Designed miniproteins, single chains, continued (3). Designs and how they scored, part 19

Each design is a single chain, and the fold is of that chain. pLDDT is the mean over its residues in the fold that is shown.

## One batch from the design tools (miniprotein)

Design m8675
Fold by ESMFold2-Fast:
Structure m8675 (fold): chain A 72 residues (1-72)
Amino acid sequence: MAEKAREYYEEALRLYRQAVAAYQAGDLERALALLEEALRKAEEAARLGHPGARAAIEGIRAAKAKVEAQLA
């Protein structure tokens, strides 16, 4: 279980970094999609007990809200 939780957590962080890169490039729709994928992976990591997952979920949700505000 610990290995699988770590893998989901690492995937969430990788997707988050890709979302930041898309955001910096001005691709807000792609950034949003990547943040949604990152959130799903972080939620799986949390379900499997990863200790960093809650902080990741909160950070990703905050980032999504900022991107959504710019798309409005």
Scores: mean pLDDT 86

Design m8676
Fold by ESMFold2-Fast:
Structure m8676 (fold): chain A 70 residues (1-70)
Amino acid sequence: LESLSAEENVALGKEAYEKGDLETAKRYFEAAVKKDPKNLEALKNLADVLLELGESLEAQRYLEKASELE
């Protein structure tokens, strides 16, 4: 997490998501966004995980950030 690049965190987050581990996926995507706040893939994947976890308001915030970057 801490020593991984934004791209590595996205890849690991996707792997966790495919396994159904939403909490682990969230942590990896949060780490990716922290490393690169303009990474559209990280922002969109984080929003998707947040929606699955029922955190709709937080998910909307990340979708708005993604739309600003386009």
Scores: mean pLDDT 82

Design m8677
Fold by ESMFold2-Fast:
Structure m8677 (fold): chain A 66 residues (1-66)
Amino acid sequence: APKTVTGVATVDIKLNDPTPLVIKKGEKVTITYVDAERAVVTAESGRSTTVPVVTAELILKYGLEG
C-alpha cells in the first residue's frame, strides 16, 4: 500500500510544477508516496499534483504540522 501522511498547512503553500496547486494556511493536506521518486500532494479541495519525493519532504518539514 502507498505510504500516506496527512497534516495541516502552517503557511500558504504554492506549487507551480508540474501542475499549479495552492494550499492555504489551515487546510488539510495529504501526501501519498507512490514510489521512491514521486509523491502526490492532495489539497482539501481534492485537487492534487505529483511532485518529487524531495519536494514532498520539504513540505512535510517546513509547511505542515501533523
Scores: mean pLDDT 78

Design m8678
Fold by ESMFold2-Fast:
Structure m8678 (fold): chain A 94 residues (1-94)
Amino acid sequence: SSQLKQQARLLISQGVGYTILAIGHELDGNEEEAVRSAKLAIEKFVQAGELYKQLGDTKSAVDMYQAALKLAQRYPQLGQDLIDEIQKKLQEAE
C-alpha cells in the first residue's frame, strides 16, 4: 500500500539521520555515542527491510538489510550476534 511505502521511506530517513549522527560522534571521538547512534540506524534499516518484505518488495528488503549489515560491520563493538542476525534476514529475503 502507499501508506506502508511512506512508512518505509520515513524509517529509511531516520536510519540515514542516525548514520550521520554515528559518523559525527565517531569523528568527535565520542565512541559510545557513535555506537549507540549506529545501533539505532541499524534498527531503522532492519524495520524498513521487514516492511518491504511484507509488501513483497524483495529487492528493497535486500537493499535495507545490506545497509544494516554494512553499518554493523563498521561498528564491530555491537557484536557478532547482530551481524549474524542481519545476515540471516538477508538470506531469508533473497
Scores: mean pLDDT 91

Design m8679
Fold by ESMFold2-Fast:
Structure m8679 (fold): chain A 86 residues (1-86)
Amino acid sequence: RPVAAKSAAEAALAAGIGEGLAAIGRAVARLAGDAEEAAEYEEGLRAAREALAAARAGADGAAVLELADKGGPRVAAALRGALEAV
C-alpha cells in the first residue's frame, strides 16, 4: 500500500534530506511517469520538485521543510492519491 512510501518521504524531509532524496525522487518520478495522475497533481509535483531541488542545492533543513509545508496539503494529497490509484 502507498501509505508507507508517503510517510517515508515526509520523514526523510524532516529527519535528513540527503538520505531521503532517493525516496522522494522515486515518488516524484512515479507521479510524473503516470500521465493522468501527473496532470491532476501538477501543483503537488511542483511543490515536491521545489523541495527536492532546494535540498540538493544544500538549503537548510528548515528551509526545505518550509517548502514542503507550503505544498503540504497538495504534496500529501498528490502522493497519497497517485500512489493509491496506481
Scores: mean pLDDT 50

Design m8680
Fold by ESMFold2-Fast:
Structure m8680 (fold): chain A 61 residues (1-61)
Amino acid sequence: MDAIADAVVAATRRALEANPDWSEEEKRALAEFLVRAAAERHGLSPEEAAAVLARVLELVA
């Protein structure tokens, strides 16, 4: 799993750092949105998208 997954994780981390007062539900919604946008843009399979989402959700736990 390559540069796209790492870029999405890094972008999500920066977005969460910019919004520290957001609820966990709001942070989770942002993570889901960013992963969906990346999957559509880069043609990720459902399995690849799920793996990226799992990594991103660790940032909001």
Scores: mean pLDDT 76

Design m8681
Fold by ESMFold2-Fast:
Structure m8681 (fold): chain A 56 residues (1-56)
Amino acid sequence: SEKLKQEYKKLKKEASKNPELSSQFSLLEQQLQQGEITLEELVNAMKSLLDAYKIK
């Protein structure tokens, strides 16, 4: 969906500010590309990682 694609782009930019988060995001993108997870699952996983890392 349009909303999920916009959230994905924002989360990608936020994750790119931190090397560890960027690496985790790359792993999630690879899983999405292989069909192992949905875009919604990727967005939710990244939100959880950013919250755990205390990035606003």
Scores: mean pLDDT 79

Design m8682
Fold by ESMFold2-Fast:
Structure m8682 (fold): chain A 88 residues (1-88)
Amino acid sequence: MSEEERRRLLEEVLEKIKRVLELAKEGLEKAETLEEILRLIGIMLRAIGLEFELRLLYEQGKLTREIAERYLAEVEELEKEVKEILER
């Protein structure tokens, strides 16, 4: 895997993380219950954690397609959780 390929994988996952954070922030503005607020904060903290882990893997030259796909799947689950909260 080339350096350019690793950078593109990093950027792809980071864009999805950014989208989840933006959706969670919208959710916080509309949240009416303490449970919804705590769930959204939890999702934001997990998304931030994934960003730091991903950036660390990239800096260490350890970011592979397989690892990026695993992070993409985790971010997609977080996006689904935010959407479920917003639709309730």
Scores: mean pLDDT 85

Design m8683
Fold by ESMFold2-Fast:
Structure m8683 (fold): chain A 68 residues (1-68)
Amino acid sequence: HMEEVKRLLEELEAAVDAGAPTVEINRLIAKVFEEIKKLSPEERKEAMKRLQEVIDRYQAAVDAREAA
């Protein structure tokens, strides 16, 4: 359901903000993908967009630290 995807995305965002280990972040991403598979096509598009935004933000933060 969309509510589960929302909860997992919130947990993923919190983990990223807390500087959680890459292993934990990857595990949360995998869980989000698994729940997204259960959604309707339209809900899946929105959930995938939100997930990609969180991933992009995480990668940008890593890249910024590496560039410093």
Scores: mean pLDDT 78

Design m8684
Fold by ESMFold2-Fast:
Structure m8684 (fold): chain A 114 residues (1-114)
Amino acid sequence: MPAEIELKKIVGEEIANKVLAYLKALQEKTSVEIGGKTIYPQDKKSSIFQFLQALAEELGDKIPEETRERLENGLDVDKLLQEVVGKTSKDLEEDPSLLTIEDILALVEALLSS
C-alpha cells in the first residue's frame, strides 16, 4: 500500500513494522511492544497515547523537543487525533478499523513538522 511505503521511507522499515504491529494489535485486541513498552488496546485512548510516546522515543531527535515534551507530559490525544486525522478515541473504541496506516502516516508527519 502507498502509505506503508511512504511510512518506511520516513521512519525506516523497523519502526514502520512496529506501527503495523500496533494496528494489527488494535484490531485483534492483543498486546504489542514498541519502544520498550508493552501496549494494550483495551483502553484505546491510553493505548494511542502510549503508542505515540513510544513512537516519539523511536524517532528521537527528528521530533521537535517541545512536541516530545508534550507527549511525555500527557498530550491531549483526542485533540491530536481530531486535528490531524478527524477521529476521536471514542470512534476508535467503537470501530478499531477506523485507524488506518494513512492516519498513522499523517500523525508521524505532524509530529516531525511541529
Scores: mean pLDDT 68

Design m8685
Fold by ESMFold2-Fast:
Structure m8685 (fold): chain A 60 residues (1-60)
Amino acid sequence: SPIDQEVEKLKEKMKKRIEEMKKEAQKEKDPKRSELLLEIAEGMELIMDWVIKKYIEKAK
């Protein structure tokens, strides 16, 4: 469906943003700040996956 293509495009855009945040964490000199940035990036991945799965399950 058209929505499936839109979901895929949104996933790709979010994945790129998350990757950039992970790269920022690798450049961060403060280990506590680096850990926080990684945790935020991982949280964003989990939220994205959860929202998409919940949407797909509702459509069934």
Scores: mean pLDDT 78

Design m8686
Fold by ESMFold2-Fast:
Structure m8686 (fold): chain A 62 residues (1-62)
Amino acid sequence: SLDELIAELSARYGVPESLLRELLRAVEEGDTERLRALAAQLEKDYGLSGDQVDAIAVRLLT
């Protein structure tokens, strides 16, 4: 389920479930500006690489 996937990603990457839900919403809405802001926040505040952010986005889209 989506809830199970978000919980798994949250635990694996150490990011809040709420932030992953915001990322999913931005992808679904095609909000490119919001996507860039959220990706930058994940990298800056949670220490994720661009590749890790891309991996999260791919998993949320499948």
Scores: mean pLDDT 84

Design m8687
Fold by ESMFold2-Fast:
Structure m8687 (fold): chain A 70 residues (1-70)
Amino acid sequence: SATVRLVIKHELKKLDKNGDGKVSKSTVIELLQKLGLSEEEARKLIEEVSESETLSIDEAAEILLRAMEL
């Protein structure tokens, strides 16, 4: 859902303290673990979208939506 994606992006922007449009890979792993994924599963899902230690808010939102099957 586009609405759910917008809500996720809004919450991710609150975690972006520097305002650079990026979140750390470790932050995304922690959020995925709260959704019930293991650290290994979270890392694999992130690597399908980005090989960087930081992700854009759009990339992080996509990963979280995939984990929620939305």
Scores: mean pLDDT 78

Design m8688
Fold by ESMFold2-Fast:
Structure m8688 (fold): chain A 96 residues (1-96)
Amino acid sequence: AMIIFTDAEGEIVVAVLDDIDEESVPEIVEAAEEARERNAPLILILGKGVRVSPVARETLVRLAGEIPLHVINHDTSPEMLALAAEVEAAGGTVEL
């Protein structure tokens, strides 16, 4: 399940509690467009054990280069560490 909301600071927050797949990508892109229009950062909170599909991973890396993206992820799996490195290389920030 994915929850999208605007916090008290005006940040667009996407909280993900299950896998991010191809069906989740349009909702993440819409949240990113709202963040861009509002000139606000996009905050992505990933739950433990969340799997990110290749398409979703490519989308997150692209968005990290286009808007201020901050990922909060307390999962230190090799897959999530690799995603974190790619997001940071593209200009995003990650909290593990």
Scores: mean pLDDT 81

Design m8689
Fold by ESMFold2-Fast:
Structure m8689 (fold): chain A 62 residues (1-62)
Amino acid sequence: SAETIELAIETAKIADELEKLGKKEEARKFKQQAQDAMLRGDLEEARRVLEEAKEALKKAKE
C-alpha cells in the first residue's frame, strides 16, 4: 500500500541518520524490517518499525 511505502521511506531516512552516528548494525536491521513489512503490506509492523527507529535515533543523539 502507499502508506506502507511512505513508512518504509521514513524509516530509511532515520536509518541513514543512525548510520551517520555510527549505528550501522541498527540502521541495517531497521531498513530490512521496514522493507519486509512494506513487501508484506503489514501496516502495523511498518508503524512499529518506524517508532522503534525513532526511539533508537533519539537515544543515539543523547
Scores: mean pLDDT 86

Design m8690
Fold by ESMFold2-Fast:
Structure m8690 (fold): chain A 59 residues (1-59)
Amino acid sequence: DELEQRRLEELRRQFERNLREMEERVRRAEKAGRGAEAQEELELFRRQTEELIRQRLEE
């Protein structure tokens, strides 16, 4: 279904934008001495998003 493919592409683009924003937040947090916490949040976000994408690829 082309519509499902388009939704998946939108999800990937949104994920990439959010990931970049999170990376910038990590850099700022590192300067403030909170890099470890921010990196953990980034990793959790990445894992959750990968699971959502995988789930939507399945019926």
Scores: mean pLDDT 74

Design m8691
Fold by ESMFold2-Fast:
Structure m8691 (fold): chain A 81 residues (1-81)
Amino acid sequence: GREDLLRAIALELRAIGLELEGDYEGAARAYLEAARLFLKAGDYESALKLAKKALKLAKKAGNEELVAEAEKLIKEAEKKL
């Protein structure tokens, strides 16, 4: 529970760093992992927020697999709200 939240926060910080470096694919992957951990922990608002950030970055990176994963996580988080 709490360990998943701390790991999610650490991944969000990593994603911010990657985004600032212009690594949009790396940032999208890190935001997706953080969103999954927030979803698992029951923090659906944070999961939705980070999945939406991942979607924007995945589109910017041109990675259709990451786009699909982000859209799936957005749908799952919205169902829980």
Scores: mean pLDDT 88

Design m8692
Fold by ESMFold2-Fast:
Structure m8692 (fold): chain A 73 residues (1-73)
Amino acid sequence: MKLVYPLYLREDGSVEVLIDGEWVPADEFLTSLATEANPSFEIRNLKTGEVFSTLREAAEKFPGEEGELTITL
């Protein structure tokens, strides 16, 4: 199954993901999900289309930009 969530890469280097209408820290969400499943993750910057495998690298390269988190279960 493929799940897609909006995310926002903040200028301070933090990343938030939109879950059920609420902005949640993306690292906390991914840590929680990894405990219950063995998913694959893909992070895409919506402005540039660039793809990253880690939230940290995405946030460091393009602060203040919107993105998508894709999870494959």
Scores: mean pLDDT 71

Design m8693
Fold by ESMFold2-Fast:
Structure m8693 (fold): chain A 67 residues (1-67)
Amino acid sequence: SLVERARQLIEEAKSYIDNGDIEKAEKLIEEARQIVRELVDSGQFDAARELVAEINELKKKIEEKKK
């Protein structure tokens, strides 16, 4: 499912952040964001909202690593 794919991308992005590979993490986050748009288009608003919250937390961690 799209939800399972987005969760996999988020978990892989977390691993790349932990390993310091921010560029790869950002690419996976952008792919997960595209899936979130598809979930919104299909009316899966609760799943989309949860994934957006996780993506925002990862983006926050990336910004902390860059500063």
Scores: mean pLDDT 83

Design m8694
Fold by ESMFold2-Fast:
Structure m8694 (fold): chain A 62 residues (1-62)
Amino acid sequence: MTLEELKAFVRELAKKLGITLSDEEIEQLAREAMELAEKYNFDPRLAASLLVTEKKKEKEKA
């Protein structure tokens, strides 16, 4: 999976979860998901899902 594919996945997941993310936040989350996937031999889409879910929790608490 490329960074661009993962950015697209993060963008669509954010829409599905009702979160507003800037292009900068999308790129940051996608890069973090790739790093987590590399470090733990994890599916990058699953890593992205976890990170977007945590971002939703942060925005709901703000």
Scores: mean pLDDT 80

Design m8695
Fold by ESMFold2-Fast:
Structure m8695 (fold): chain A 58 residues (1-58)
Amino acid sequence: MKTAIIGAGESPEKAAEAARRAAEEGYDKLIVVSTSEEALEAARKAAEEAGVEVEEIL
């Protein structure tokens, strides 16, 4: 299983981009760390659409 850990910061746009990129690189699971619920939500939706599991850390 390939797992990536990303810091999403405050930007939902960048969080979604990071999640899509992880999926494109063949990662099965993404751990998203952010201080913003909006960024976590954006990453979660992008990862779900790409078929990647998401674990959220606020």
Scores: mean pLDDT 76

Design m8696
Fold by ESMFold2-Fast:
Structure m8696 (fold): chain A 74 residues (1-74)
Amino acid sequence: MEEEIDRDVKVALGLIYEGIADIVASKGTVEDYREAAELYEKAAQIFEEAGDTEGAQWSRDKAEEYRKKAEELE
């Protein structure tokens, strides 16, 4: 039960970080894209700890995408 609860909480937390990252990214500034990338990286770490390899990879891909967008606006 404890391990299952910890996994479920981590998955929920990862999804929350993804949601916040998406909202931040929608503002479209260099600072917002960098913040979104950081939030997606945090989500990826949480999903990895939860054993959600697919969620972790998707979040890493999104972090990379937003880092590139921020770099293009520099």
Scores: mean pLDDT 82

Design m8697
Fold by ESMFold2-Fast:
Structure m8697 (fold): chain A 64 residues (1-64)
Amino acid sequence: LSPEMQRDFDLAMVRMALSVFEKYKDVPMSQEEIELMRKYRDLALELGDEDTAKRLDELIKQAE
């Protein structure tokens, strides 16, 4: 994929992940799920999506 297409796919992926984690935020999170949220938070930061990264970080803090 071109770098522009890859970035757009990655942005869509992290935003979808945020939506799913927010939907299930009241369910107890496993350590594996918390680590997955950290991975998507870090990816969102790399992509420059500060809003998505911040919201994922808040979910991580609530689950810890």
Scores: mean pLDDT 82

Design m8698
Fold by ESMFold2-Fast:
Structure m8698 (fold): chain A 70 residues (1-70)
Amino acid sequence: SEIEELEKKIVELTKKIYELASEEERKKIFPPLDKKLQEAGEIEDEEERKKKLEELVKELEKILEELEKK
């Protein structure tokens, strides 16, 4: 399913971010991310949940890109 693919991609991106980020960067990145993931999980509408997860993937890709520049 599309949701399973998005969730898998979020897990993969999160792992890469965790490996590249310093302890200070993790403290800034992960709490807001955890909140957004909880919010997405509470969405009952499948299309709205998909949109929220797609938005999170884009945010994670941007974070990863910034970390890779260092």
Scores: mean pLDDT 82

Design m8700
Fold by ESMFold2-Fast:
Structure m8700 (fold): chain A 64 residues (1-64)
Amino acid sequence: SAEEDLEVAKELAEKFLEAYKNGDRSTAASYFAAAGVAITAAGMLDPEKAEEAREYLRKAWEEA
Protein backbone atom coordinates (compact mmCIF):
# COMPACT_ATOMS: atom_id res chain seq x y z
CA SER A 1 0.00 0.00 0.00
CA ALA A 2 1.01 3.64 -0.41
CA GLU A 3 1.07 4.08 3.37
CA GLU A 4 3.42 1.09 3.77
CA ASP A 5 5.63 2.37 0.92
CA LEU A 6 5.79 5.79 2.62
CA GLU A 7 6.80 4.22 5.95
CA VAL A 8 9.48 2.10 4.23
CA ALA A 9 10.83 5.19 2.42
CA LYS A 10 11.10 7.13 5.70
CA GLU A 11 12.82 4.21 7.45
CA LEU A 12 15.32 3.88 4.58
CA ALA A 13 16.02 7.64 4.69
CA GLU A 14 16.81 7.36 8.42
CA LYS A 15 19.07 4.33 7.81
CA PHE A 16 20.84 6.30 5.05
CA LEU A 17 21.55 9.18 7.43
CA GLU A 18 22.79 6.86 10.21
CA ALA A 19 25.11 4.96 7.84
CA TYR A 20 26.45 8.21 6.31
CA LYS A 21 27.21 9.75 9.73
CA ASN A 22 28.95 6.50 10.77
CA GLY A 23 31.22 6.73 7.69
CA ASP A 24 29.72 3.70 5.92
CA ARG A 25 29.33 5.37 2.54
CA SER A 26 28.54 2.19 0.55
CA THR A 27 25.72 1.22 2.93
CA ALA A 28 24.45 4.83 2.92
CA ALA A 29 24.35 4.85 -0.91
CA SER A 30 22.42 1.55 -0.89
CA TYR A 31 19.79 2.89 1.55
CA PHE A 32 19.49 6.17 -0.39
CA ALA A 33 18.85 4.24 -3.63
CA ALA A 34 16.33 1.96 -1.89
CA ALA A 35 14.51 5.03 -0.50
CA GLY A 36 14.25 6.42 -4.05
CA VAL A 37 12.70 3.17 -5.27
CA ALA A 38 10.21 3.18 -2.37
CA ILE A 39 9.26 6.80 -3.17
CA THR A 40 8.66 5.83 -6.82
CA ALA A 41 6.44 2.91 -5.73
CA ALA A 42 4.47 5.22 -3.39
CA GLY A 43 4.02 7.70 -6.26
CA MET A 44 2.39 5.05 -8.43
CA LEU A 45 -0.28 4.61 -5.74
CA ASP A 46 -0.50 8.08 -4.15
CA PRO A 47 1.46 11.11 -5.49
CA GLU A 48 0.81 13.09 -2.28
CA LYS A 49 2.47 10.43 -0.10
CA ALA A 50 5.37 10.26 -2.56
CA GLU A 51 5.92 14.01 -2.11
CA GLU A 52 5.94 13.59 1.69
CA ALA A 53 8.57 10.83 1.37
CA ARG A 54 10.67 12.92 -1.05
CA GLU A 55 10.70 15.82 1.44
CA TYR A 56 11.74 13.44 4.24
CA LEU A 57 14.63 12.07 2.16
CA ARG A 58 15.69 15.62 1.19
CA LYS A 59 15.87 16.60 4.89
CA ALA A 60 17.96 13.50 5.65
CA TRP A 61 20.34 14.42 2.79
CA GLU A 62 20.65 17.98 4.15
CA GLU A 63 21.65 16.61 7.59
CA ALA A 64 24.23 14.26 6.07
Scores: mean pLDDT 82

Design m8701
Fold by ESMFold2-Fast:
Structure m8701 (fold): chain A 90 residues (1-90)
Amino acid sequence: YAEGVRKYIDEFKKNGDEKYADKAVELARESPFARAVARGYFLTLAKQGDPAAKKALEKLRQEELERMRKVGMSDEDIEEFKATYEELLK
């Protein structure tokens, strides 16, 4: 899974086609480790101002929030997670 994420991210970096960013996000759904790899890479590109990477990072964030809600995490825990994500973008 992590190898697949890296492959699609390399293609995205090479040609800027958002479809490869979307494919990396799809693979990230299959494993927490793959999610961490995809998030780290897109976070780096988003900090450099890449708009497609910002979109991919936001998709990963939204999907993580949905997972937290589905398992019954409190609103307080969800807000703490959001704050942590914002810290990572600094």
Scores: mean pLDDT 75

Design m8702
Fold by ESMFold2-Fast:
Structure m8702 (fold): chain A 76 residues (1-76)
Amino acid sequence: MPEELEKKIEELLKRLEEVVKKGEEKNADKKVIEEKKKEVEELLEKTKEIPGNLPVLELLERAQKIIDELEKYVES
């Protein structure tokens, strides 16, 4: 299961990178983008320190929600 978690983390980081690039192209507020990016990165880093269990899934869900909200923000 650690391998499955690492794959999910990589997918979320890749999505975050795509959203950040899209925001830069659309001239979105750089400060907002950087703040949300850092928040997601911190949540994903926490998943690496916690043994595989329910808290890890919750952190991944929170990271995904922030990425989704950031994507909507850069599209607005």
Scores: mean pLDDT 75

Design m8703
Fold by ESMFold2-Fast:
Structure m8703 (fold): chain A 90 residues (1-90)
Amino acid sequence: MKETLENIKKMLEKALEAIEAGDLETAEFTLTMTIMSLTVAIRTASEEERPTLEKIKELVQKALDAALAGDAEEAKKYVEEAIKLVEEAL
């Protein structure tokens, strides 16, 4: 679990860097990969771990939706919230 969360955090930090650089295409790709990793993690998660992972996935999905809409400010907000939640779970 911890290694999975560390990898998710690294992906989210890369997405944040892309958003701040104005590269929403790279952000969209990275966020999509993050959602796939979260989906796999949720499948094997305990009942105790699952709600936190689902909340992180919800925030990442909102960030992706914002990036697809061209809303860099909203995308950044949701990625930062997701990173904070991952850090609290580590």
Scores: mean pLDDT 85

Design m8704
Fold by ESMFold2-Fast:
Structure m8704 (fold): chain A 90 residues (1-90)
Amino acid sequence: GEVESAKKGLEGLKNVIEEGLKGPLSEEEKEQLQKILDKTKEGIKKVKSVEEAIEVLKELADLVKSFPKNSITESLLESVESGLENAKKL
């Protein structure tokens, strides 16, 4: 269903963050990614509508933008923006 499609976007983001956490990162970068991961996991658990998924994705985009720009945060932002675009089409 539409909610399942929106959650798939959040799960895709979760997978990107988990893969990023396996890489060589500073302690600060690991903490930042963990905060994004925790918010993504909470969103997946709590989302019950497409509108709620869109709100979570907007909050995630704002959170990622608040961190220093690097290849990981840029990739995450692209994934969040892609997920938001897909959710808006549901």
Scores: mean pLDDT 80

Design m8705
Fold by ESMFold2-Fast:
Structure m8705 (fold): chain A 57 residues (1-57)
Amino acid sequence: MEKTYTATFEDEELAERAAKVITRHLAEDKGLVVVDSKIEKLPDGTYKLTLTAVPAP
């Protein structure tokens, strides 16, 4: 079952840091592997992080 996680950040560096922390948490605590990671700059100047994860094989 595929799961999508989204969050918004004021800063691209914060979004990148959060992506690493969330990816590690999902792998270690939830048994989920992140297969797609996307950071988008929104028109309001914020950064949207989108992570798509699937169960580990």
Scores: mean pLDDT 80

Design m8706
Fold by ESMFold2-Fast:
Structure m8706 (fold): chain A 83 residues (1-83)
Amino acid sequence: SEEMVRELEKLGLRVLEEAQRLLASVSDPEAQERIRELFYEAMGHLEKAIEAARAGDLETARKYKEEAERKLEEARRLAEEAQ
């Protein structure tokens, strides 16, 4: 679905903006490294979601989107705890 691909691409841009904001709020180097790792994993899942959506496999695309969202929630939690 072209619509789903567009939504996933917009999500990717929002993820990059959020990564910059969260990393700026954390001064602990170990927490920063783990948060960066989680954002890179989330972006990897979004890339796979976009590929699946382009292939017409919307079920697989949704599963990868959910995995990306779980990684983002973990990153947000770590940033909150590191404040």
Scores: mean pLDDT 87

Design m8707
Fold by ESMFold2-Fast:
Structure m8707 (fold): chain A 104 residues (1-104)
Amino acid sequence: SKVDEILKIIDEFEKELLEMAERGEYDPERAQALADETIAKIQRILDGLTPEELEKVVEELRKRRAEFDARMAASTDPVLQLAYATASVLLGRIIDLAEEKLAA
């Protein structure tokens, strides 16, 4: 499904972001560029979704965002906290885009 395609793109983004942080190679500019690319990819998919699929995206991403916010709060590693914060902001932007389409 298109919803599963969006979730897979987010999984791949999260994996790359966390791998950068865990290796001590976290670059905020590279992380932001990756986030921007991820948002652009997902925005193209959102254009083709039904209202029911958009509602499902909002539901799933709100759950995922809450999990990242919790992991950020529980972490003692400032680099890992920054990675989780970056992921949370990206999820928030995608939720906003999906909600804007639902309101139209």
Scores: mean pLDDT 86

Design m8708
Fold by ESMFold2-Fast:
Structure m8708 (fold): chain A 56 residues (1-56)
Amino acid sequence: LEEAILRTASAAPRTVAEIARILGVSQSTVSRHVRRLEAEGRLRREGRLVSAAEPL
Protein backbone atom coordinates (compact mmCIF):
# COMPACT_ATOMS: atom_id res chain seq x y z
CA LEU A 1 0.00 0.00 0.00
CA GLU A 2 2.79 2.49 0.88
CA GLU A 3 4.45 1.83 -2.50
CA ALA A 4 1.12 2.40 -4.28
CA ILE A 5 0.61 5.68 -2.41
CA LEU A 6 4.12 6.83 -3.38
CA ARG A 7 3.56 5.94 -7.05
CA THR A 8 0.22 7.78 -7.09
CA ALA A 9 1.68 10.90 -5.44
CA SER A 10 4.73 10.78 -7.77
CA ALA A 11 2.48 10.88 -10.85
CA ALA A 12 0.70 14.06 -9.66
CA PRO A 13 -0.05 15.94 -6.41
CA ARG A 14 -3.36 14.59 -5.01
CA THR A 15 -5.49 14.88 -1.91
CA VAL A 16 -5.80 12.00 0.58
CA ALA A 17 -9.40 11.51 -0.65
CA GLU A 18 -8.26 11.21 -4.28
CA ILE A 19 -5.52 8.71 -3.40
CA ALA A 20 -8.02 6.67 -1.38
CA ARG A 21 -10.45 6.64 -4.34
CA ILE A 22 -7.72 5.64 -6.84
CA LEU A 23 -6.43 2.80 -4.62
CA GLY A 24 -9.86 1.62 -3.43
CA VAL A 25 -9.08 2.03 0.29
CA SER A 26 -10.44 4.22 3.10
CA GLN A 27 -9.24 7.79 3.58
CA SER A 28 -8.22 6.92 7.16
CA THR A 29 -5.93 4.14 5.85
CA VAL A 30 -4.28 6.48 3.33
CA SER A 31 -3.96 9.24 5.95
CA ARG A 32 -2.11 6.91 8.37
CA HIS A 33 0.36 5.79 5.70
CA VAL A 34 0.81 9.36 4.38
CA ARG A 35 1.69 10.60 7.89
CA ARG A 36 4.32 7.84 8.25
CA LEU A 37 5.78 8.44 4.79
CA GLU A 38 5.90 12.20 5.43
CA ALA A 39 7.74 11.55 8.72
CA GLU A 40 10.20 9.40 6.72
CA GLY A 41 10.73 12.27 4.24
CA ARG A 42 9.27 10.30 1.33
CA LEU A 43 6.11 12.40 0.90
CA ARG A 44 5.46 16.14 1.15
CA ARG A 45 2.19 17.88 2.04
CA GLU A 46 1.30 21.34 0.75
CA GLY A 47 -2.07 22.36 2.12
CA ARG A 48 -4.40 19.52 1.18
CA LEU A 49 -2.14 18.10 -1.56
CA VAL A 50 0.22 15.15 -1.14
CA SER A 51 3.22 14.85 -3.48
CA ALA A 52 6.45 12.82 -3.67
CA ALA A 53 9.29 14.41 -1.71
CA GLU A 54 11.70 14.72 -4.62
CA PRO A 55 14.69 16.77 -3.45
CA LEU A 56 15.53 17.47 -7.12
Scores: mean pLDDT 75

Design m8709
Fold by ESMFold2-Fast:
Structure m8709 (fold): chain A 66 residues (1-66)
Amino acid sequence: IEELVEQLKSPDLQTRYEAAAQLVKLKDPRAVEPLLKLLSDPDDLVRAIARETLRSLEALGIPVPA
């Protein structure tokens, strides 16, 4: 999970999409916490990708804190 979180910070769009897709496939509530930490990142792109991934996990039935 930590490796996937690091990939979300990549400058490469392909790498970010792949990391987000893998986090969604895990369906693991443990993925929610690392993604929430990324929402506090100063980088706007990192926050945007984290939001999209969190919404996808919520759609899969994993509770996402407000």
Scores: mean pLDDT 68

Design m8710
Fold by ESMFold2-Fast:
Structure m8710 (fold): chain A 55 residues (1-55)
Amino acid sequence: KPLTEEKAIAAAKALAEGPLAHLPPEERRRQIVRLLLSEGFSEELARKAAEAALA
């Protein structure tokens, strides 16, 4: 599947609302970025997606 910004944001939102919902915002952002990087997203894209998901 292509690694698009929309896909990164959707994945970040799923993580923020699901398994990472119990974490404070700073730690949720860090964990979302880490998980997106492990999925193959770039650091820039992972950071944008995490920011969008926590807005």
Scores: mean pLDDT 79

Design m8711
Fold by ESMFold2-Fast:
Structure m8711 (fold): chain A 75 residues (1-75)
Amino acid sequence: MELVEEAKKLYDEIVKLANKYPALGPIAREAKSLYDAAVELVKEGRLEDAKRIINELKTLYENAKKLVESIEKQK
């Protein structure tokens, strides 16, 4: 519920960045795998495991933003 909404928000933000920056394609694919895993873990009632996967999504999103900053510094 709230965890699934958080995971979807993170995944959607990563996909939005990947639509603007094709170099983020692999990151967007990894984000989909993590989002799908988080949804499944929540359905199974494995909330602590879901939180761990969502934290991995947060880290992936931070890495995506850093890569975008790096790309923007290159003309």
Scores: mean pLDDT 84

Design m8712
Fold by ESMFold2-Fast:
Structure m8712 (fold): chain A 78 residues (1-78)
Amino acid sequence: MSQEQLSEAVRNARRVRERAERGDVEGAVEAALEAGSPLAAETVREGPRDPDFRSLAATQTARAALGLPLRSREEMLA
């Protein structure tokens, strides 16, 4: 169910955030992708190949997963 996937995503996102906050950017990116966030993978794949962008994308995805899934709700209503 989405709720169980959300709980796991939150746990993984928290781990990603902790690594990013400690300065382990590479580990944070890896954890975000392994957390099963297709959004992060797609952003990294289609976005610039700059390492700085990958780090930002992973951090932003982790924050979105932790904070506001409003977009997902609106898309489902479409």
Scores: mean pLDDT 52

